# Designed miniproteins, single chains, continued (3), part 77

Each design is a single chain, and the fold is of that chain. pLDDT is the mean over its residues in the fold that is shown.

## One batch from the design tools (miniprotein)

Design m10831
Fold by ESMFold2-Fast:
Structure m10831 (fold): chain A 62 residues (1-62)
Amino acid sequence: MKKLAESLADYRVFDENNFIPAKGSRVLILKEIDEVYAEGEDLDTGRKGIIRKDTLKILEEL
């Protein structure tokens, strides 16, 4: 199930295989990978990658 989320990140932290969209960016969660990570798309930039679930606020379940 796809979910729409908002990035809550105040600070850019990098990790291998993940990205953090700018704070306030809308992210489409495409697939949940595990308890920590999901595959997401930054709707402002079109950038796809693995993102930490704890940096996201879920807005809507699609």
Scores: mean pLDDT 70

Design m10832
Fold by ESMFold2-Fast:
Structure m10832 (fold): chain A 82 residues (1-82)
Amino acid sequence: SLVEEARELALRGLDLAKKGVEANKAGNAQKAIDLGEEAVRLGMEGLRLADEGKAPIEVVALAVGAVLAGIGAIFEGELVLK
């Protein structure tokens, strides 16, 4: 279902964002940016599918969380590279 697809994408995005945070902590800023960008992409796709499938708020929250966490990883990585 669209709801299950949205949930899967959101959870994958959250996992990548977590790896992005770890990459930043390890000093791998470019890796963190790349992981964060993919997390945002997956979270945005998940959010679109959640809206289309009229998903429960929990699924929407996971997708939004993936986008925000991904943005955080990108922002932190870019601060190091500026």
Scores: mean pLDDT 89

Design m10833
Fold by ESMFold2-Fast:
Formats: structure tokens, sequence, C-alpha cells
Structure m10833 (fold): chain A 56 residues (1-56)
């Protein structure tokens, strides 16, 4: 949801456009490791993001 994406953008220090792109890549089947590498995040941060997006 937009609310979850806005919260994630704030928590990760990223733009809303960037977290929307991350959510799209997760839906397209990209691995959490590949997303972490691409956006300069830890795999743990991407895993937490994926869980939040799935729950919301």
Amino acid sequence: SDLILRAAARDLGLSLATVRRMARLLREGESQRAIAERFGLSVRNVSNFARAVRAG
C-alpha cells in the first residue's frame, strides 16, 4: 500500500519512487540480495521491506 511504501521510504532514507521500484522488482521475482546490491542496502533491510509490503 502507499502508506507502507511511504513509511519504508522514511525508514530507509530513500525516495518514494525508489521504494516503489523496489516493490516492483520484488513482485517480478528479483532476489532480496540483488535488490540490496542494486540499492546499496543490507539484505536484512530488504527482507524487512519485503515482509512489510507483503503484510500491507
Scores: mean pLDDT 84

Design m10834
Fold by ESMFold2-Fast:
Order: structure tokens, then C-alpha cells, then sequence
Structure m10834 (fold): chain A 72 residues (1-72)
């Protein structure tokens, strides 16, 4: 499954923009979970993992990657 955020975009984000996107994907994840949208949940987990990786939060990045793998 292809992540929504391409590397070229992710590499240009400031820390503040990353934090804002994390909140956006957390909201998206809650909506996808309420709808039982497995593809939406997986997409949110993949993007949250990549955003946390860019922030240097390797533990949260790993946690979200593992959650995505269980769904995909």
C-alpha cells in the first residue's frame, strides 16, 4: 500500500507543519475507525509513522508501523 505523503513533501516540512499534520491524521484515524475503514486506518497509521520518524520519535514511529502491518 502506497503512503499518502510522498518523501519529497515530507522532507520539506518544518517541525510545526509536521505537528499540525500529526493532529490531522489523528482526526482522520478516529473517523476511519468509527467507519470500519481498514484502508483509511492503514493509511493514517503509515502517515503517522512517517511523520513521527521525521520528528525523531522513533518509538512512536515504530508503534504506528507495527499497527499498519497488522491491518495490511
Amino acid sequence: IVPVIPDSVLNRLTPEEIERLVKRYEEYLKEAESKGDKKGIATAYVNLARLYEKMGDEEKAKEYREKAEKIL
Scores: mean pLDDT 77

Design m10835
Fold by ESMFold2-Fast:
Structure m10835 (fold): chain A 96 residues (1-96)
Amino acid sequence: MKEELAREVVRDLREAIQLAKEANSGPLARVVADAAESFADILEKMGLKEYAEEVRRLADEARKLAETGSDTPSPEAQRRIGELLARAGEALEKLK
């Protein structure tokens, strides 16, 4: 169960990064990077080191996208990314 929840966090973050990339949105990529860094810290404290390392790698990818993306608003991408980050956060709460 714990590893399945950690896999859910990784999947939701990967999808959020893909949406930020497709939207070419620096601000959305930054939101994903900040969330991923927080999630990695939680996973590491729970002893899920391999998943924490993967999530940190995803945070680095999102951070690079934030540097190169446009400032153009994408309300639909923002809504979908918000839903994905909420799902990932809920999965992390279940790991407590």
Scores: mean pLDDT 84

Design m10836
Fold by ESMFold2-Fast:
Structure m10836 (fold): chain A 80 residues (1-80)
Amino acid sequence: MEFDKEKADELLKKAKEYLEQGNIEEAVRYASEAVRLDPTNEEALKLLEEIAQKAREKGLNSVYIRAEATAKVARKAIEK
């Protein structure tokens, strides 16, 4: 399958930068879009799991749910 890996990598880089800044809401948006473009990216899955943990620690329930749902999609794609 053809995935837009280059664009996914750029979005993943932005997600990491937002996460390092503590902007978990923007981090989940960019990481989720990266998974939409390349669901087989293991680095994006790991980042989503980290975002979910930080969201849970801060009580950001909507972000936690989104991160976990997107991580589940990525895990399913990687297992193929």
Scores: mean pLDDT 81

Design m10837
Fold by ESMFold2-Fast:
Structure m10837 (fold): chain A 59 residues (1-59)
Amino acid sequence: MDATPEGVADLLTRLAIEKGVPADVAIAALRFTLTEHFGVSQEEADRLVARVAARIAAA
């Protein structure tokens, strides 16, 4: 698995849907990983977080 921001977002979305991880916890973990591990800008992190939140809400 390529360790990409989008890949991590997809993984956390799947964990929230399949394992019942609270959306807030999954979103917090994603935000932390994007900013601390990947060095993603706040704007890009907010964009990916919004996409993950929408996918979890749609499931």
Scores: mean pLDDT 78

Design m10838
Fold by ESMFold2-Fast:
Formats: sequence, C-alpha cells, structure tokens
Structure m10838 (fold): chain A 79 residues (1-79)
Amino acid sequence: MKIKFKATKDQAEYLKKRIEELGKKHGVKVTVKPEVIDASKYKDKEFELYRLSSRQGDEAFKAVEKAAKEGKDVEIEGE
C-alpha cells in the first residue's frame, strides 16, 4: 500500500519511528520517505503549518495501522 504525506522535519522523524515500530509489531515491511515541509513558506502562518502537519501525520498513521493489521506492506512517500 502506498501512502503520501507531508510533514515538518521533526514530525517526519517522529512518525517514521512510530510507523517502523508499528510495522515490526505486525510483521510487515514499511518504507518511510515523507516530504519535508519548508517551514519558511509558512511565515506568519505557524498555526496552518501545525494543523497541516498534524492532520497528515494522523491520517498517515491510521492508514499504516490499517494496512499493517491486514498484512500489507506499506510505502510512505512525498507528493
């Protein structure tokens, strides 16, 4: 299964660790290469950047958990 999401650098590293652990728990192969959002493009829009990163991260994690429970290999990449 292929999942695309964008995240800030810190959120991308956090999600990568959590998703890799989820893959190990369910015995599925997981590849994590999310697109890192350039925070400088969100000057004076820190709330929008936080909301975007959090929403996409939550959606990606839920999709990975569902795929892992179904025994499907997961690839996460940027848009």
Scores: mean pLDDT 66

Design m10840
Fold by ESMFold2-Fast:
Structure m10840 (fold): chain A 59 residues (1-59)
Amino acid sequence: SLDEEIERLEREAVRAVLARDYAAAAEHLRRMADLYEEQGDLAKAARLRARAAELAALA
């Protein structure tokens, strides 16, 4: 399900941050944003895209 995929991506993003792999973390957050946008949660998608951009700047 989409909810299961979002949970998996969230765990992968956390692991990437802990590994200081900010490029991978940003990619996982962008994928989560796409899924939230598909579900109609545009506000959550926008927040995740903003966070991904912040992490990408650290890469």
Scores: mean pLDDT 89

Design m10841
Fold by ESMFold2-Fast:
Structure m10841 (fold): chain A 57 residues (1-57)
Amino acid sequence: SLAVAKALMMKEGGLSEEQAETVVAMVQAGASPREIAEALGISEAFAAGMKRAVETL
């Protein structure tokens, strides 16, 4: 569920609701972990983890 992915990114990743929604939208648009990392100012490894969570849930 996208709602579960968003909740996990906010709780575990420390992201705001707006940032979590941005990650979901970018993943759905086919963005790479590098593109997500650049957009949010986070590490590529962390972005890859969030992308995997969105794709798995």
Scores: mean pLDDT 78

Design m10842
Fold by ESMFold2-Fast:
Structure m10842 (fold): chain A 67 residues (1-67)
Amino acid sequence: SEEKKKKEEEEFRKRLETVVKQALAERKARNPDMSEEEIERLEKGGKEAVERALEVVREEKRRKEEE
């Protein structure tokens, strides 16, 4: 079911976003003197990592269906 796959992907995305947000907050807590530029780079990197992880999951699901 395509709907079930979309729901699983959506839930996975939300989980990844939560983990990234928590990791960023924890890193800021460990380095309170972090520059705005460093924070911006981490935020951008986190968003890119989430999108890349979703692409990998999509490819794996597509491959499993072809088997």
Scores: mean pLDDT 77

Design m10843
Fold by ESMFold2-Fast:
Structure m10843 (fold): chain A 84 residues (1-84)
Amino acid sequence: AKKLIAEGQEALNAGKYEEAIKLYEEAIKIAGEENVTALTLLGQAYLEAGKYEEAIKYYERALEIDPNNESAKKGLELAKEKLK
């Protein structure tokens, strides 16, 4: 899963948001739905793609598993601001 996460981060940095989403979805499929890192990164990829409602769902899922995840907390706040 680490390779898929790294490739997804490269895709995000290149503005290839749909590729990043697919890579993180594959990482979740391999590592399991409860993988906080992959869920948080998938939320970030949706946020960058302008899919704010989807971003919120994945960040909230990550926070249900790890309420202290700072990346998920920050991403959730940003996604909610974008919907205003």
Scores: mean pLDDT 80

Design m10844
Fold by ESMFold2-Fast:
Structure m10844 (fold): chain A 58 residues (1-58)
Amino acid sequence: SLEEFIKELEERIRELEEELARLRAEGASELEIQLIEGMIALLRGVKALLEKIIEKKK
């Protein structure tokens, strides 16, 4: 279901944000940081669209 998929996206976003924090602390390359940031942004965008669809469906 869309609700289960949103939950999975939320969990993945949390894991990626934790990894991003670790990479920043460890001085990872700018490219690696940008790739993770881009992935987080994309997943957040998808989640927002799915939430909007569900809210309209009640």
Scores: mean pLDDT 83

Design m10845
Fold by ESMFold2-Fast:
Structure m10845 (fold): chain A 77 residues (1-77)
Amino acid sequence: SMVEEARRAIEEAGRESERNLRLGREDPSSLESVMRETDRQMERLGEIGREVPEVQPLVQEVIGKAVQMAREVAESL
């Protein structure tokens, strides 16, 4: 179903964002590109939530977590 496909895409994007942010923390030279990619992934999640309202709570949860991690990474510089 569209809801299940959206849920999987959101979970995958969340894991990808966590992986990328960890890489940015370990390699400061890649941080700028990591932050840009994370921002783009969050935009895609927002679009999915708009098209599939049933996954909005999951979208907000994943975006919130990614924003918090990005802030922590930026503060560690």
Scores: mean pLDDT 80

Design m10846
Fold by ESMFold2-Fast:
Structure m10846 (fold): chain A 65 residues (1-65)
Amino acid sequence: TDLIQQAQKKEQAARGLDQHRKDLLDRAKASDPKDGEVYREQADSVDGLRKKYQDQAKKLKEQAK
């Protein structure tokens, strides 16, 4: 398995999650306070997963060195 290719896939997934987080925050701003709070909570969860994928990509790149 190409570790660099796997890292690239994780980085692509992280970018997708960052876009999803931004969409959720935009929806929060357009929503009533109750719905906005739910969207912000979802955005936090998505950001956590994004960070996890970024960390995995870094580890894969370190293994490839």
Scores: mean pLDDT 83

Design m10847
Fold by ESMFold2-Fast:
Structure m10847 (fold): chain A 60 residues (1-60)
Amino acid sequence: MKITREEAVEALSKYVSPEAAEQIARDLEDHDWLTEENLERVLKMIERGLADGAAVRAAR
């Protein structure tokens, strides 16, 4: 259920830059939401954004 920041960064780095992955993982940790469910949700949002291109402008 709970995951480490390192695991979250590794999974996120498949889809986004290492810097963005670290920021997202840090944000999840700050909100105490470092769980598999929350990580999967974030990964889905990123993947959808990359496919659609809309998130490219929203990524800032």
Scores: mean pLDDT 71

Design m10848
Fold by ESMFold2-Fast:
Structure m10848 (fold): chain A 100 residues (1-100)
Amino acid sequence: SLEEKKEKLVKKAIELLKEYAELRPELKEEIEKKIEELEKSSLEEQIKLVRETTIELSRLERERLDAGEKISREELITLSGMSLLEMSLLLLEKLEKKEE
């Protein structure tokens, strides 16, 4: 079902968020608080929070790249994976709306 697919994508996004937190010690506490909020949230709110968090982390990483900071390949790969999951969640929401 679409709901099962959304749940699976959210679970994968949380796993990647945990991996990203380990790669970014300075953001670890903030990310862990977001994960706690996600675990207490409804599926709809989880999707929203995953998307908002991924967009925010991507913006911060872009700012670091633009500032000439050395960003690890693993950080970029993990964040890219999160962005792909966010886009997949958006696609599933749009598919659900087309069935109305």
Scores: mean pLDDT 82

Design m10850
Fold by ESMFold2-Fast:
Formats: C-alpha cells, sequence, structure tokens
Structure m10850 (fold): chain A 93 residues (1-93)
C-alpha cells in the first residue's frame, strides 16, 4: 500500500494532469491500509511528506493553482470515490 501510494504520487509529479486523481487514490490507499491495522514507519512518513510537497509544487508551477485549490479538487475526488464505494457496498447482497 505505501509503495503503491508513493508510485501514484511520483506519477503525478511526472504527469501533472494526473496529479489530482493520483493524489486522491494515494490518500484512499493509505487510509485503507491504516484501517486494516497497518502503521506508517517514520521513514515512510517523511518520504510521503516530501512527495506530497513535490506534487503541490509541480501542480502550482504547471497550472498556477494554489495548494488550497489543489486540496479542494482532491477532496472532491475523494468524496466521489467514497460515494462510489458506498454504492458498491449497497449492491452486495
Amino acid sequence: AVEEAKRLLEEGIRDPEKAVENFARAVLLLLRALADGGRLEEEEDEELERLIEEVFEVYEKTYGISREEFAEEVEKRIREELLAARRELQAQR
């Protein structure tokens, strides 16, 4: 989970058009792993923070969009993914 989250963030740095989607997916993967009893090592946490900072910098430089605006777009994407997951759970019978 952590390695996949890192890969998604790195891909977003290389391809800023995917930055919002990949960031949202990385957050959801990490939340899922933590819910399943996983823990972030301090080294992994520091590396993730560095990648997150790089994503914000690349996106701001590429599109001129602030960190706050980027965060709002990510939040919207996360909300949409959670609603989709809820519908899937309701369909399981």
Scores: mean pLDDT 75

Design m10851
Fold by ESMFold2-Fast:
Structure m10851 (fold): chain A 68 residues (1-68)
Amino acid sequence: RESEREKRREENKKAAEKLLKEKSPQGQLAKEIADKLNEIGDRLDAGLEKYRAGEISFEEAIAEASLK
């Protein structure tokens, strides 16, 4: 389960690192987008895990992803 998500994170990091090595504005933007997407994914995943465990409602799980 988490292996697929971890694979996506590693691929995003590698792509961002290659672009950053060129020090282009596009490389910095790609890194910022990847970082933000990973943060949102982490929060949503944590919320969904709590929802699946029966600890919170689905609305509460989605709300965790909306935190900044």
Scores: mean pLDDT 69

Design m10852
Fold by ESMFold2-Fast:
Structure m10852 (fold): chain A 65 residues (1-65)
Amino acid sequence: MEELLKDASEEVRELVKKAIASTDPEEQNKLIREAIEKAAEEGLNPARVVLALMKQGIKIENPFL
């Protein structure tokens, strides 16, 4: 995970960690979208965020928003 997000801001990394730790599917999906959007805004490839989440067992219905 760290290698995929090494160039990401602390904010993006925190959102990814919160999404992984979330037990509520609705809250988890919200955090996933926020992490992807923030990463894209910062010039990070959003696919790196998606891959990091998928490695943790999180299923993403539409990985490329």
Scores: mean pLDDT 73

Design m10854
Fold by ESMFold2-Fast:
Structure m10854 (fold): chain A 66 residues (1-66)
Amino acid sequence: MSKIERAALVVAIETGLPLEKAREAVETAKEQNLSVEEMAKLLVDKYGVPEERALRAARIAAQALK
């Protein structure tokens, strides 16, 4: 499993987003080299994720992408 696929799965579990949407968010974050805070903002603004869940998901995804 790729780092992107692992990060997407974690985001899907933490946020409740469909895996396809979680993958889209992770790919966007990787392509734009977003910080944890910027990825959390993307999850809130574009995907309607509550701020606390978005920040938690972004932190875990960042670790998975290492």
Scores: mean pLDDT 82

Design m10856
Fold by ESMFold2-Fast:
Structure m10856 (fold): chain A 80 residues (1-80)
Amino acid sequence: MDEIIELLEKAKELVKDNEEIVEQLDILIDKLKSTKNPNIDELIKALEIIKEQIKKTMSGEKGKKAIELIEKAIELLKSL
């Protein structure tokens, strides 16, 4: 779980100028930190939506790197 949170925090730094995406990532990070049994399927769906938003709203290397970090987080969530 800590590794997933770290990946999402790194993605948040890359997208820090996009307030809407930062807020969505903060909500997911808080759910991962505060919920004893988070709904993994809902978290994966939310991350997939955020990934698509980054792909549509951000161009260039920062967006690509943020998507890569989110994809790694999704893979780790699927392994739980």
Scores: mean pLDDT 81

Design m10857
Fold by ESMFold2-Fast:
Structure m10857 (fold): chain A 82 residues (1-82)
Amino acid sequence: SAEREAAIAALNAAWAAGDVDAAARAAVTLSRMFYGERFLELPDEERRRAIGLVIAATVPGALDPALLERVVERAVELARTL
């Protein structure tokens, strides 16, 4: 879908820029699209794993572990406010 392609492009652009907040927002959007409404019902630990898997599937190449950790933690924080 056009929305999914836009979210994938947004995550990749934010990742390349090192923009943690923008990457986290895109990762939450993609996770909600992938897991549906159940995403917001997941415990924090399972939600963290789900977000990490979505990022790993979306961003090509080797992931910077420090950036991955910061984006996942910010995405978990954002998801708690939804």
Scores: mean pLDDT 84

Design m10858
Fold by ESMFold2-Fast:
Structure m10858 (fold): chain A 87 residues (1-87)
Amino acid sequence: SLLEEIRATPEEELAEGIRRATEAAIEAARAFAEAGDREKAIELLRKAIRELEEAARLAEEAGKEEAARAAREGVERLRRLLEEIEA
């Protein structure tokens, strides 16, 4: 399961992976928005936010506090970008 994979992954590696995934989502959403595909940008950001919220919850359950924090920070960054694109 995803929780078992999170438990098996070193915390620093997991946190770095989460930060990379957050940056990838930001760049993809910006690219869609710049191309005029605002709806795809919004859909991508909403999906990424849900995935990071789940990752934060599972990381906390696994005792991986730094990874959970990275995921929560990612959620906040993606929510800010979503608000900018929706404005």
Scores: mean pLDDT 87

Design m10859
Fold by ESMFold2-Fast:
Structure m10859 (fold): chain A 57 residues (1-57)
Amino acid sequence: SDLDLQKVAAAQLGMSVADYVAAVKALDEDRRRQLVRTLDLSDDDKARLLHYARTLR
Protein backbone atom coordinates (compact mmCIF):
# COMPACT_ATOMS: atom_id res chain seq x y z
CA SER A 1 0.00 0.00 0.00
CA ASP A 2 1.04 3.66 -0.36
CA LEU A 3 1.12 3.96 3.44
CA ASP A 4 3.57 1.02 3.62
CA LEU A 5 5.83 2.75 1.04
CA GLN A 6 5.75 5.94 3.16
CA LYS A 7 6.77 3.87 6.23
CA VAL A 8 9.75 2.42 4.31
CA ALA A 9 10.78 5.88 3.01
CA ALA A 10 10.50 7.45 6.49
CA ALA A 11 12.53 4.61 8.05
CA GLN A 12 15.32 4.98 5.43
CA LEU A 13 15.49 8.74 6.22
CA GLY A 14 15.55 8.08 10.00
CA MET A 15 12.26 9.89 10.68
CA SER A 16 8.70 9.11 11.75
CA VAL A 17 5.96 8.78 9.10
CA ALA A 18 4.41 12.02 10.45
CA ASP A 19 7.74 13.90 10.06
CA TYR A 20 8.21 12.42 6.55
CA VAL A 21 4.68 13.53 5.51
CA ALA A 22 5.27 17.05 6.93
CA ALA A 23 8.63 17.31 5.12
CA VAL A 24 7.18 16.11 1.78
CA LYS A 25 4.21 18.53 2.04
CA ALA A 26 6.69 21.42 2.44
CA LEU A 27 8.70 20.44 -0.68
CA ASP A 28 7.97 21.36 -4.31
CA GLU A 29 7.95 18.66 -7.02
CA ASP A 30 11.67 19.05 -7.91
CA ARG A 31 12.73 18.73 -4.25
CA ARG A 32 10.43 15.72 -3.80
CA ARG A 33 12.09 14.05 -6.82
CA GLN A 34 15.55 14.76 -5.34
CA LEU A 35 14.51 13.28 -1.97
CA VAL A 36 12.97 10.15 -3.53
CA ARG A 37 16.13 9.59 -5.66
CA THR A 38 18.12 9.10 -2.40
CA LEU A 39 15.86 6.20 -1.31
CA ASP A 40 16.74 2.51 -1.78
CA LEU A 41 13.55 1.63 -3.67
CA SER A 42 12.60 0.37 -7.15
CA ASP A 43 11.83 2.97 -9.85
CA ASP A 44 8.17 1.82 -9.74
CA ASP A 45 7.97 2.35 -5.95
CA LYS A 46 9.68 5.76 -6.30
CA ALA A 47 7.09 6.76 -8.93
CA ARG A 48 4.27 5.58 -6.60
CA LEU A 49 5.70 7.65 -3.70
CA LEU A 50 5.84 10.77 -5.91
CA HIS A 51 2.27 10.19 -7.13
CA TYR A 52 1.04 9.68 -3.54
CA ALA A 53 2.92 12.79 -2.33
CA ARG A 54 0.98 14.90 -4.89
CA THR A 55 -2.30 13.78 -3.21
CA LEU A 56 -1.22 15.01 0.26
CA ARG A 57 -2.87 18.23 1.52
Scores: mean pLDDT 82

Design m10860
Fold by ESMFold2-Fast:
Structure m10860 (fold): chain A 83 residues (1-83)
Amino acid sequence: GEELVERARRLAEEARRLLAEAAEARRAGDEERAARLLLEAEITLGMLHILLGVAKVIGDEEAAREIDRLAREVERALAEVRA
């Protein structure tokens, strides 16, 4: 339970860092760097979805709720940077 949530928090923090760097790269006109960082953020979001799936399969409802919340926050941030 706690280990899954801690892993998810680290992944969400990494995704937010990647998205902040992608936004900065876009402002600087570095489209190639921005695209790479966005892809890395999408991969990290995929890992969050895998952890959510694991929490659901093992029946850890508290972990599943927290990981879902974190994944939704990353999804919103990703959508904003892609807009």
Scores: mean pLDDT 89

Design m10861
Fold by ESMFold2-Fast:
Structure m10861 (fold): chain A 68 residues (1-68)
Amino acid sequence: MLRAGLDAYQKGLKAYKDGNLEEAIKYFEEAVELFRQAAAAGDPEAQRMVDYLEERIKKLKEELEKKK
């Protein structure tokens, strides 16, 4: 689960770098779901990633709103 969460996170970063905010949000939300599963299994690093990514997703959604 942790590795899968990191893979999703990397895809989100690539999408953000390419300017694809909607795709970046999608991959970061997938990463959050995978990291939540890892955190439930006792990984404290995964819980920190969930907190970090939820804040990032919020900011990216705000950026997407400004494009309307």
Scores: mean pLDDT 81

Design m10862
Fold by ESMFold2-Fast:
Structure m10862 (fold): chain A 81 residues (1-81)
Amino acid sequence: KAAEAYEKAANIYEKLGLHEEAAEAYEKAGKVYEKLGQYDEAADAYEKAAAEYEKAGLRDKALDAEVKAGLMELKKAVSKV
């Protein structure tokens, strides 16, 4: 799956200390999970992206990813109703 490929890339970037690249890969994974309606997985991926953006010193991008994670949790709640 494309999302798993992005997560594997993100893990490699993390091990290399490439936090911005890791964050971008997690964000891409989150976007793929969101398109598939897998909102729990999307939220987790966006939260990991936010953490990596923060490690990279990119606070604005980290906040954007945190907002996206929250939106995924809300989408899951709406889907259950």
Scores: mean pLDDT 81

Design m10863
Fold by ESMFold2-Fast:
Structure m10863 (fold): chain A 57 residues (1-57)
Amino acid sequence: MELYRATAPVPQTSEEELELRKGDVVEVLEEVDENHWLVRKDGREGLVPKSLLERVA
């Protein structure tokens, strides 16, 4: 299970994106492209920029 934490607030700018707050922990499901992951948090799924996430040990 790949867990990542938001290092900054992540805005939702489109329907496909998931809004996150700084410090939110998400599960990475799939790599969508070089800059975005599909993630899941609390039963919600959406795209998040890789640059705003840090891997949790």
Scores: mean pLDDT 81

Design m10864
Fold by ESMFold2-Fast:
Structure m10864 (fold): chain A 86 residues (1-86)
Amino acid sequence: SAAEHEQLRERLRKTAQEVIDLSMELLKVAETLEEILEAIAAALRAIGVLFDVETNPDMPMEELERMLRELEEIKKELEKKLKELG
């Protein structure tokens, strides 16, 4: 439904923002070039997803769900890294 489609888009926007926020936190505590590049790559991917969602309002549900899964995986990786460094 249109409501489910919009709910998924809102969840994508929220998750992308969470990935950006975690990437910024990782950049503050990063000690290696590898960690800096991981943070930057995650932020750029989240920004790319936001751009795709906003520029493609008719994006199919399957694609939105795929992007959400990808961002949730990135979020878990960033949270794990922050715990290891904190």
Scores: mean pLDDT 88

Design m10865
Fold by ESMFold2-Fast:
Structure m10865 (fold): chain A 90 residues (1-90)
Amino acid sequence: SAAEEARERALRRAAAAPTVGAAGAGAAGAAAAGETREEGLEGAREAAALPGEAARAGGLGALEGIENPVAREVGRELLKIGDEIDEELR
């Protein structure tokens, strides 16, 4: 029950987050801003990552996360969600 409740809270937090959980309006704006400068880098990395090393080849999402504050916030929220679930399961 505690794990279920933590999971539900985590999902709500991911969907609504503070307001920048990547699923909000802020995520759309940040993504649009990123694509205008990273469309070339994104294409090149995507082609290189096709053989299944997409995340490890440099982490298209990780690189964008470093440059994009929204993606960084999403990573932080995911870590917090995991910690909350782990805490509830103790």
Scores: mean pLDDT 49

Design m10866
Fold by ESMFold2-Fast:
Structure m10866 (fold): chain A 61 residues (1-61)
Amino acid sequence: SMRELLEEALRALERGDAEAAAEAIERALAPVNPDAGEGLKRLVLKGRTALAEAAVRTALA
């Protein structure tokens, strides 16, 4: 589910695994909002992990 993939992304961000986090975000958002998924993926890969983490936590709340 989207929630499980976003939780996976959050765990990857917590351990500093940017590629795993980006992949999980893309899979989570591709069916519902691919543009947001691509944007968050780019933030993670650029090292803006705090902004990406805040967005993932907001989506999970």
Scores: mean pLDDT 82

Design m10867
Fold by ESMFold2-Fast:
Structure m10867 (fold): chain A 84 residues (1-84)
Amino acid sequence: DVLAALREAARYIGRAAKYLEEGDLEKAAEYLYEAGDAVPDEKIAEMARKAGELVRESKEKGLEAMYEVMYALAAEAQRARQAA
């Protein structure tokens, strides 16, 4: 179920955003890696893993990358709903 996998990835990104807001960059990165493992689209999975790497280097760069992953995930979910 593609939509269930995308929903699971979105939950991980939400948790990553929470920990990023709290200043816990390591936990934010962990949840971004989990989002990458959950999403069935390999390109979005790579974006999520890269966001995890970037958030460990810089909160600012990590936040930008996280927004890119969120937008890509939302677009993929919309596409999957329209294809069903």
Scores: mean pLDDT 82

